# Designed miniproteins, single chains, part 63

Each design is a single chain, and the fold is of that chain. pLDDT is the mean over its residues in the fold that is shown.

## One batch from the design tools (miniprotein)

Design m2312
Fold by ESMFold2-Fast:
Structure m2312 (fold): chain A 80 residues (1-80)
Amino acid sequence: SAAAAEAAKKLREAIAAGKNPDPEELARLYAELLEAVAAGDREKAERLAGELAERAAAQDPSLDAEAVKEALIAQVEKAL
């Protein structure tokens, strides 16, 4: 939950700071990630975490996509 909260905070900050943010798309991907984690679908959760990290980094170049992905994956691992 701590890693998820940190990732969510970074994504919110990226949306707020981004020059061309797509908050609806990021919110949709994050919701799908939470659903995958809740369902125990590890493969889907890992894919969504990667996609979400790439989308966040594309909107805010100051974000480290690998760090965001690792934080989301840590949440997935904790949920399993």
Scores: mean pLDDT 66

Design m2313
Fold by ESMFold2-Fast:
Structure m2313 (fold): chain A 57 residues (1-57)
Amino acid sequence: MTPTDAQLAEARAALAELKEILKTLSPEEAQQLREQFYRTAEFALGPEAAQELLEQL
């Protein structure tokens, strides 16, 4: 699947916000949030794009 430029821009903005949240969480909470993010991104953008975004966290 090929995401649109708009979807990629929204994903990058969400990723930046998520990085700030992750800095305040415990390792266990951060892992749960990463898994939730992956599932949401997988649904919206496909598994390959979701994995790439998760790796940037």
Scores: mean pLDDT 76

Design m2314
Fold by ESMFold2-Fast:
Structure m2314 (fold): chain A 66 residues (1-66)
Amino acid sequence: SAARAHYERGVALLAEGRYAEAAEHFREAIALDPRFAEAWRNLGVALARLGRLSEAAEYLARARAL
């Protein structure tokens, strides 16, 4: 699926330390599948790596609620 493809690209970008680009791909995965808990979680991780800790906490909480 397109959501899975964006998610997998995001994971690869996280491994490369490309956190802003990873976050964009996770956002696209969420737009395509809003119940994709793993994409919400990894968006939170990417945002935490960018120092955006309050936003990271919100996305991680959303992942847990799914």
Scores: mean pLDDT 91

Design m2315
Fold by ESMFold2-Fast:
Structure m2315 (fold): chain A 62 residues (1-62)
Amino acid sequence: LTPEQVQFLTEETQRAIQEVAEGADVDAVVARLREAGRAAGIPDFVIEQAVREIREYAAQLA
């Protein structure tokens, strides 16, 4: 994973968390993160770690 990919995924994950906090649909946010991460060449297992973090955050808001 390049430093640029790490920075990109960190920023996208933070954006996703903020959107979920604002009431966005978690599945839609996760789908967008997966597409963005794949487009950036980030491995699926790394993207799924970020997805898990977003879903855990959403569960804490329930």
Scores: mean pLDDT 82

Design m2316
Fold by ESMFold2-Fast:
Structure m2316 (fold): chain A 63 residues (1-63)
Amino acid sequence: LVGKIAEALVHVPKTSPEDLELLEGDRVLVLEEVDEEHVRARNLATGEEGIVPKSALRVIGDA
């Protein structure tokens, strides 16, 4: 996943300060794998960074 562009499959709300909020269809750059279920990503529309669940993302290409 690191170095890939992914698209948000669903709306992901910001529930804690470390979370990244995503709207369905938002594109992110995956920066780091945090654990089995989560990545750190940058929202390409907003420039914000945070943690998102891997299950909410579909990889669409290379950065």
Scores: mean pLDDT 82

Design m2317
Fold by ESMFold2-Fast:
Structure m2317 (fold): chain A 69 residues (1-69)
Amino acid sequence: GEETLERIRKLIEEARKALQNGDVEKAKSLIDEAEQLLRDAFERGELTVEEGAQLFSEIRKLKEEVDKL
């Protein structure tokens, strides 16, 4: 649902802030938490395919940014 989407988005934004601050370990932890929550929510049918695809794309981009550091 919308509440789950907001929780995932908050984790993604917190991960971005951690990366901006150079806190790579915190960013990795937040990315992993967001990905796990997204996967669980998608498997439970709490998200549309479109919502899931968008959020997985955002998480993938963050992982790529971490891997470049």
Scores: mean pLDDT 82

Design m2318
Fold by ESMFold2-Fast:
Parts: structure tokens; sequence; C-alpha cells
Structure m2318 (fold): chain A 55 residues (1-55)
């Protein structure tokens, strides 16, 4: 999960989101993972693919 949080932070910073917006999104992401681990896995794969392209 920590690796997913790092990917989300990097991705959102790349898109120009503020640190406050990023932390709110991370809190939402933690809640979503708690409720639906499959959704978290899908999000992780999508962000990894996008981040690899943006790197």
Amino acid sequence: MEELEELVRAFMRGLGYSEEEIEEAIETLRRMIEEDPELAAQAYETLRAFNAHMA
C-alpha cells in the first residue's frame, strides 16, 4: 500500500495538484482500499502504466 501511495503522490504532483489535495486524495485512497482491495489493485496498475510513460 505504501508503494501505491507513493505512486499516487508522484502522479498527482506531476499533474499540478497541491500538497493539500494530494493528502486528501491519499486519505480517500486508504478508505477505498479498506472497502475494495480489487479497486486498489486496478488503480495501482493504471497509475504504474501512466507513471512509466511520464517518467
Scores: mean pLDDT 72

Design m2319
Fold by ESMFold2-Fast:
Structure m2319 (fold): chain A 116 residues (1-116)
Amino acid sequence: MKLEKAKELLEKGKELLAAKKYEEAAEEYKKAAELAKGVDKDLEAEALANLGEALLLLGKYEEAKKKYEEALKLATDKKIKAEALYNLALALEKLGKKEEAKEYAKKAQELLEEAD
């Protein structure tokens, strides 16, 4: 039940993000992450990564960076890790941390090119 509700909120957040309702999307992703907490690490990581994307689109670069870092600590799925690494690189570029951004972008590319 908690997991089903978390998935429902994640999908609602994605619909809101597509509609460019970034603040509303962020709230739904926040709720999804909280419900997934301690139950499903990859679902929590996906919700946190999507929350980071909504925050990035709102211009909240430091908050987005933190959410991507949290997602990376939890994620076991390579696609979720790669997405979080690419978006973390973008947030770092927006914060003027070009060298760090380049390192994270390279890590994301390597994960997407390798099954391991």
Scores: mean pLDDT 85

Design m2320
Fold by ESMFold2-Fast:
Structure m2320 (fold): chain A 60 residues (1-60)
Amino acid sequence: SKEEKAIEAGRRGDEAGTRVAIETGDAELAQRVGDEALREGAEEAGLSPEEARKIYRESS
């Protein structure tokens, strides 16, 4: 479903961002990488990044 894909996109974003934060210690870069991963997943689901982020946060 779109909801499941949105949750997966959010999880992917968080994982990518956390990985970069641990590897680089750069919070701004980590957030940018996480946001990019979320955006790509959201596009696959036919959602905006904002919609995917909302669904993911509400599911958590």
Scores: mean pLDDT 80

Design m2321
Fold by ESMFold2-Fast:
Structure m2321 (fold): chain A 91 residues (1-91)
Amino acid sequence: DRIAPLIEALSDPDVDVRVAAALELGRLGGPEAIPPLIKALSDPDVRVREAAALALGRIGGPEAEKALKEALKTEKDPRVIEAIKEALSRM
């Protein structure tokens, strides 16, 4: 299973590993990727939150849409806000 190692990589101490995992989950992931990507929307690193937002936009679905709308209310970084808006526009 290609998805399970990527879900684990979202918790990696290396930011670049978490970014790559989030983007690859968006490319390959199904419904199993949604809850860990929703958690990644709260990652301390802006690049991980941006990647998680784009990944959720690629996977889509009502749970991803709801999480992105909630994240948009609290997110303060302009890059992440733009990524969330782009993700929502594709849904």
Scores: mean pLDDT 87

Design m2322
Fold by ESMFold2-Fast:
Structure m2322 (fold): chain A 62 residues (1-62)
Amino acid sequence: EEEEKKLKAMLYATKIAHENGRDTITDEDAEKAAKKLGISVEFAKEAAEEYNRRLQAHRAAA
């Protein structure tokens, strides 16, 4: 399902970001996740932007 693909894309991109010492997901991380999972780059970038937005909101609320 769409939600599961989005979750897997975010998890894979997050893993790449964390391995490079970053908390946020870059466009490059999203592109790698899209290629790995066989989904569109646009979809993966949208998921990454949502993840980064939520992360920033969480930091602002702390």
Scores: mean pLDDT 76

Design m2323
Fold by ESMFold2-Fast:
Structure m2323 (fold): chain A 61 residues (1-61)
Amino acid sequence: SAAEELRAEVEALIAEARRADPETRRRLVQQAEDLLLGAYIRGEISEAEVREAAARLREVL
């Protein structure tokens, strides 16, 4: 599903960000945030799912 593909893509971006230099990490986190926001606006994910993913992204920075 679109939601499963989104979760996989965000998870891949988080994994890449954890191993990246600080500048690349910030860009990858921004890409993941943009994907999450877009999916939320389209109604593909819940507010709780956005909140959980956002917390994980903040831990990476």
Scores: mean pLDDT 84

Design m2324
Fold by ESMFold2-Fast:
Structure m2324 (fold): chain A 68 residues (1-68)
Amino acid sequence: MPSKEEVEQQVKRIKEFARELARELGLDEEAVIKEIDELLEKLMKGEISYEEFMERVEEIIRKMVRAG
C-alpha cells in the first residue's frame, strides 16, 4: 500500500494533469477538481480503497477526453 505522503503527491499530480486537460478541452476546471477532491475525501476516510480511488479518477479522465 502506498504511504499517505505518496498518495498526497500522486493526487497533486492527478489534479495538475486534470486541470491542464480540462483547460485544453474547454471544460470546467473547478468542477473536475471538485470531483477529484470528493474522491480524495472518501479515500482519506477509508470509505474506498486506493485502487478504487485510482479507478474512479481514470473514469473521470476518460469522460473528459470523450466530452472534448
Scores: mean pLDDT 79

Design m2325
Fold by ESMFold2-Fast:
Structure m2325 (fold): chain A 67 residues (1-67)
Amino acid sequence: AAQAIVDELTALLAAGDEAGVEALLARHNLSPEQRAVVEQMRAAARAGDADAFQAAAEQLIKLLEEE
């Protein structure tokens, strides 16, 4: 499910596991639009911006479910 992918990605980003993030992106074959939202999640995580991170995570769920 889309939520499971976002939950796993959130845990990897919280742990600072960049290799795990790259492996997840490769395994799930994310579209360019989905990858752009993942980059927004990475930027928000690095900045400590919880609101921006949550907004990007919700957008990724929508893209994974609706395209």
Scores: mean pLDDT 80

Design m2326
Fold by ESMFold2-Fast:
Structure m2326 (fold): chain A 56 residues (1-56)
Amino acid sequence: SGEELLKAFEEREEEELRRLTEGFERAGFPRDLAERMARGILEVEREILEIKAKKL
């Protein structure tokens, strides 16, 4: 269900933030920008999962 996906996302959010930030840093982005990019991706993913949790 959407609620299960949202819970799984929340439990992994810090690890995904680290993983994405490190990935962008390896791609040549400065750490501060890499972290903002990673947070933006996770924010959109959370919003999508919240919509799915409410509609399914």
Scores: mean pLDDT 81

Design m2327
Fold by ESMFold2-Fast:
Structure m2327 (fold): chain A 55 residues (1-55)
Amino acid sequence: SAALQAAVDELRALGVPVAELERVAAGEMEPDQRTMAVIARYGVSARDLLPLLRA
């Protein structure tokens, strides 16, 4: 979705590493405040972001 694409782009622009997002989506790491703010803004989950990170 456009929201997922926008969320991924925003996190990358903020300097959040793709590997960190993958670990968050896998439940290996707690999301930080920056990641949580983007997720809340776009109404997406870290899990939903994972397919776009791998595309």
Scores: mean pLDDT 76

Design m2328
Fold by ESMFold2-Fast:
Structure m2328 (fold): chain A 70 residues (1-70)
Amino acid sequence: KEKELLKRAFKNAVDALIKIAEWEGDPELVEYARKLKEEADKATPEQIAKLLQEASRLITEVRQRRLDAL
C-alpha cells in the first residue's frame, strides 16, 4: 500500500520534471528524467524514495537557474 503511494508520488514528480525540462529546452535533463523513471520500475521502496529526492532536487535546481537568469 505504502509502495503504491510512493511510486505514484515519484511518477508525478518525474513527469513534472520531464515537462519542465521540455519547456526549458533541456534535452539532457529530459533523458535523465526518463532514466530515473525506468530505474523506479525495478527499484525497492527505499530506492524509489531516493529517486523521488533526486527528481525533487532537479526541479529545485531548474527553478533556481530560472531565478538566477532574471
Scores: mean pLDDT 79

Design m2329
Fold by ESMFold2-Fast:
Structure m2329 (fold): chain A 86 residues (1-86)
Amino acid sequence: GMKVRVRLDRPTKLKVGDKVTITSLETGSVWTGTVAEVDPERNEVTIENLTQLSGGKPLRVGDKVILTGTTADGVQTVSGEVVEVS
C-alpha cells in the first residue's frame, strides 16, 4: 500500500496505530490508512497502508488534505499538506 507524510496545520492527538481517513481537497478522493509515525515538533504524521476508497485520483506532494481519525479523546479532524509520497 501507499505511504504518505502529511504536515498538519495544527498539533494533533493522533497516535501511532490510529486509523485515519484522508480526503484530498484537490481531487475529492478518499483513502484510509494507519498512523505509522508522529513528529510532534514538526506537526507531521506518516500514514501507511493507504487504500483508496473513492475518487480514483492519486495523492501528490503539495496536495491539501483533511485527516479524520478517532482517538481516546474523540474524533480529530485536521487539515494539512502532503510532503512525501512513497
Scores: mean pLDDT 83

Design m2330
Fold by ESMFold2-Fast:
Structure m2330 (fold): chain A 44 residues (1-44)
Amino acid sequence: MELTPEQRKARRRRARMAGVSEEVLDLIEQGKFDEAIAELEKRA
């Protein structure tokens, strides 16, 4: 079964609290943790 939209929103709220963008969350869900970390380091 696919993920629920509520779970995605919960992750986004959490990420925003930590200063993380939705793009980073998408990378994490695709298993691209390396790219997600790179985006966090940029923080541009």
Scores: mean pLDDT 68

Design m2331
Fold by ESMFold2-Fast:
Structure m2331 (fold): chain A 59 residues (1-59)
Amino acid sequence: GMPDAETAARNGAAASAAGAALGVPEAQKWGEQGHKAGKDGNAEKGWEGTLRAGELMGF
């Protein structure tokens, strides 16, 4: 099953920060969207943003 929305929010925030540090603006944006969706209680959208950010950074 999908991890909870709180976990998605935390990982989205981390992915956004990593995207910023690595100079990948699209990863930063997807991580930020994942963080926001996770905070809004949307685990599915939270993980979508987080995973797309990771994918863009080669993880």
Scores: mean pLDDT 81

Design m2332
Fold by ESMFold2-Fast:
Structure m2332 (fold): chain A 66 residues (1-66)
Amino acid sequence: MEKFEEELKKDPNNVEALIKLAEYYMLQGDFDKAIEYFKKALELDPNNERAKQLLKTVENIKKIKS
């Protein structure tokens, strides 16, 4: 976690660090934060297929649990 936070401190628009933070929150079960960081990554890089696929996966998991 700290390593990705330092990357974002140096470059707040670091798409890879945003995706890694979102993946971390997804693994912790914090789907709302995961969605927030994936959406932020997609605002910076709308064609990022990994962020698009993972966002769709997190939203589907949230629907199944609701």
Scores: mean pLDDT 76

Design m2333
Fold by ESMFold2-Fast:
Structure m2333 (fold): chain A 57 residues (1-57)
Amino acid sequence: AKMTIHVLVTKGKKAAAFLSGSDEVSPEDALKAMKEAAKEAEETQKEGTSMKVTKEL
């Protein structure tokens, strides 16, 4: 019952479902990667300077 991420997962799940048709990539693995990226982005936002950090590679 976590609809809070439904909108974000829906887009990623659609692409993952298409890719998983190759049976070499599990939909769960793709979903996990997307979720991790979203979590990292949120943490960077909490720091405040997400755009500034991207400038310094």
Scores: mean pLDDT 55

Design m2334
Fold by ESMFold2-Fast:
Structure m2334 (fold): chain A 62 residues (1-62)
Amino acid sequence: GELEKEIRERAGALVEKKVRHEHPDAEWIEVEIGDSTITVRYVLDGKEYVETIAWEDVVNWK
């Protein structure tokens, strides 16, 4: 539904914002929303990094 879409979009934006804040020179950032986790991939200095975050951790992410 629309609410589920909004929640996923906000969670993805929050994760992307945090990664961008920690790595402002990242070449690209890709966020994938799963059923229980959010996976973020980014390239920094030609090296690819992958981070997996549980949904419960995103709620407590400051």
Scores: mean pLDDT 73

Design m2336
Fold by ESMFold2-Fast:
Structure m2336 (fold): chain A 74 residues (1-74)
Amino acid sequence: MSKEELLEEAEELERKAEKYREEAEELRKKAEEARKEGREEEAKKLELEAEILEGVAALLEGVAAWLRKLAEKK
């Protein structure tokens, strides 16, 4: 892998992580709306889904950071 390929892969993972964080934010907004309507069970499920997406985004961001460090060594 070239330095350029490592950086391109890192940027791709960072874009995917951003998308997942945006989806998680929308789920948290839906959870807030569900709570205001008294739909506590739905709110909890939406919050769990948001936490899962945030976790996936964090993993992708971690891998991207690792790829950037590898690129610096080339």
Scores: mean pLDDT 85

Design m2337
Fold by ESMFold2-Fast:
Structure m2337 (fold): chain A 61 residues (1-61)
Amino acid sequence: MDIEQEIADTERGVAELRAQAKKYEELAKKNNGDPEFERKAAILYTAAGIQEAALDFLREL
């Protein structure tokens, strides 16, 4: 039960992090490649990757 809930919550978290990263990429484009928006997008993609690795681990339990 708990593992299924953690998987579902993690999948939602990964999707949300990627959606936020995409929004910051678009903001960077609109602001002539503002390095702060680019950095924030990169951080969010990195966080999504870490969460995806955790999700793969949870799926193997």
Scores: mean pLDDT 80

Design m2338
Fold by ESMFold2-Fast:
Structure m2338 (fold): chain A 113 residues (1-113)
Amino acid sequence: MEAGSAEANAAYAALPPAARDALRSLLARHGEPVFERAREAALAAGLSEAEAEAVAHDAVTRFADRAILRLHELLQTQPLDAAVAAVEAALPELAEEAVREAVARAKAGEPLA
């Protein structure tokens, strides 16, 4: 898995192997729904099909970055099983934030991650 931000890449590298495996499984299950939701949101916002696909890729990257950073933060104070469960419970919120940011940046003409 490749994270979009330097902070998320550093956090991912610092995760124990078991935490990285759990995170990869979570993101594999939830990545495609985030992609489709972001694409549809971009099209609804009046972006072209090509722009909507770019926004969808950006949203998935931002979603992964948010999940990585959340897991890294929780592991400072929680055992692995509790931290993973807390990240999974937060995935709908993290997905909504990632989609919203990706669409907003594209509408503003800002570079995508």
Scores: mean pLDDT 84

Design m2339
Fold by ESMFold2-Fast:
Structure m2339 (fold): chain A 107 residues (1-107)
Amino acid sequence: VDALARAGKLEEAARIYEGLGNYYFKQGKYDEAAKFWKRAAEIYEQLGDYRKAGEAYLNAGKAYFKSGKYDEAIEWYRKAIELFEKAGDTEGAELARQNLEEVEKKK
């Protein structure tokens, strides 16, 4: 299997994991949602799509925040900020920082 065919399958898998993350988040299954979004983010990082990786880590952080896992939420929000900055996505980085500040106020 060539690298392009494998990259296409990885991108499809990442989209499926994003969909599962969103699905479980809507059901209130925040730990499951976070796991799927983290898996999507890892695949996007592997593909060099740092903006989508940042978005997925931001969503994982939000899921941990909803489940009361504030230390985990902080970890993934910081990861999202790093990826958004790497992507040059100033708006995404600022949104992730706002979410980080909200969690820090709950500690």
Scores: mean pLDDT 87

Design m2340
Fold by ESMFold2-Fast:
Structure m2340 (fold): chain A 92 residues (1-92)
Amino acid sequence: EAEELIKEAEKLIERAKELIEEAKELEEKGVPEEAKKAIEAAEKAIENAEKAIELAKKGDLEGAKKALREAEVELGLAEIHIAIGKRILEKK
């Protein structure tokens, strides 16, 4: 159902917001390059998840699923950049 896709997208948006806050901490601690990449990916994840919500509300379930998959890819990229940034800090 459309409601399940909307719930999934809303959870993704919350996770992406958490990653943006983690990235801001990494920037303050001296890893600005990885922080910037994580923020850019997390913002794209939010944008695609919001698109998935709009499409699901309009009854375009195929479009919503596609947008949600793009959001998941971008969220994964944000998590990778956070992990790299944390590893750089551990070696300092």
Scores: mean pLDDT 87

Design m2341
Fold by ESMFold2-Fast:
Structure m2341 (fold): chain A 85 residues (1-85)
Amino acid sequence: SMSDKEKAEKYIKEVEELTEEGLERIEKAPPEKAVLLATGYSLRLIGIVLDARLELSDEELLKKIEKKVEEAIRRLFEKADEVEK
């Protein structure tokens, strides 16, 4: 069975990969679709947080994942704002 630490590492990797994918797609998007993409990727990132909260009991690991997702969402919307210029 996977430890909480191993599960957290998996979720962190999923957040990082999804964030990179989202940023690349937003950068290449038509300006009118940038915010829609940022919103869609943000909802998928929130889904990872919800899955982590169901699977993990370690509050420090949960906070680490939530912090990563918060930062990822900020980066996605900052990129969308840049594309809207």
Scores: mean pLDDT 89

Design m2342
Fold by ESMFold2-Fast:
Structure m2342 (fold): chain A 68 residues (1-68)
Amino acid sequence: SELLDKAIEALRAGNYEEAVKYAEEMLKTSTDPAEIQRAYGLLAEAYRKLGDPEKAKEAFRKATEVGS
């Protein structure tokens, strides 16, 4: 999806707050379990890069629950 591409580009560019924003928008707009799982994975990576290990851990847990 367009939001997925933007979130990945933001992560690659080091724009971690923008990556969080796009991933959160995916969670609000997507009903596809695969897209929701990817959005949580992107949130986990972005929070890890921002130095927020607790938010990263929570997002990663949610990604694994959806992707199983």
Scores: mean pLDDT 83

Design m2344
Fold by ESMFold2-Fast:
Structure m2344 (fold): chain A 70 residues (1-70)
Amino acid sequence: SPEQQLQAQLDALEEDVKAGKLSLEEVKARVDALKQQASTIEDPIAHAALSIRVVGIEIDAELAEKRKKE
């Protein structure tokens, strides 16, 4: 399902962010693409939940970038 595919992509992005594999700019580009995918989810509850998760990953990436600079 589109929801399951988006969840898998979010799981992969969270792992890549935690592993430090992506720059903040690369994370933001992937987040923007995933926000577009979330907007196609017909279930409003799933849409809201997945959109919140995308924003959470962006915040985590910004915090990780700050930690690199100490």
Scores: mean pLDDT 79

Design m2346
Fold by ESMFold2-Fast:
Structure m2346 (fold): chain A 68 residues (1-68)
Amino acid sequence: GPEDAGNGGAVGAAAAGASAAASQTAGRKYWEMPDTETSAEAAKEGALEGGGSEAAAERAYQFALDSG
């Protein structure tokens, strides 16, 4: 669900070497989103807003979608 997607996004960003701030921002955006797919997109945006690289944002998105 959205919370699992948020958690996956945080883990994905961290796995790609993102800072704690970027990973945390990726993980907390899910609460505004109604489903897993939009939560995964929010995790990608959160990683970028937190100062993460494009690679970290892509990993946040992938891990968020794969969370289950």
Scores: mean pLDDT 74

Design m2347
Fold by ESMFold2-Fast:
Structure m2347 (fold): chain A 57 residues (1-57)
Amino acid sequence: SEVEEEARRVEEAVVRGLASGDLAGAIAELQRIRDESTDPAIREGAERGIAALRALL
């Protein structure tokens, strides 16, 4: 489903950011996913990812 695909994109953005150390790039991608999605669970997941990555800066 589209929601499952969006959830995978959130997971992939976080994993790539942590693996590469490009936290700023990962945050930007999560912000894009949040802004594009109308699903509250996807938006919450992206926001939690953004907060977690920002805590590492």
Scores: mean pLDDT 83

Design m2348
Fold by ESMFold2-Fast:
Structure m2348 (fold): chain A 87 residues (1-87)
Amino acid sequence: DEFVVPVGIDEDIVRVYDGTAWVDLNVKELVEKYGRFEVTATAVVAGDRAIVSATPMRVTFFKLSGGTIAAIVTSAEEPVEVPASTL
């Protein structure tokens, strides 16, 4: 799904998966730590896992089923497998 982070949400909490653990960051901290981000990714759910194809950036944003903003840190050209409960 396409997802857009509104301008000015620097204080909103984003749940970030860094490849090993979930951490909670605000958008300002996320940008400062990981650099530029996009808000669109493609994900395929397979069982209890989701495979994410990110744009060529370190961070890809998702909207979770509960309305929480989540982000995944990925390598530029590699899909990342995460728990499907994240999406």
Scores: mean pLDDT 48

Design m2349
Fold by ESMFold2-Fast:
Structure m2349 (fold): chain A 56 residues (1-56)
Amino acid sequence: SSYYVLGLAYESGAQNSVEDLQKAIEAYKKALELDPNNVDAAAGLEKAKADLAALS
């Protein structure tokens, strides 16, 4: 899915920031709205949320 790929792009190491993690979270949420069984998007969402929480 395009939203899952977008989430990966925002979460990629060279671009990681609070803003990019928030955008990754939104992209992964959209991927899960389209396919609730996308386990990769679910895992990406949890990781991005944890990474964002660690920066708070």
Scores: mean pLDDT 78

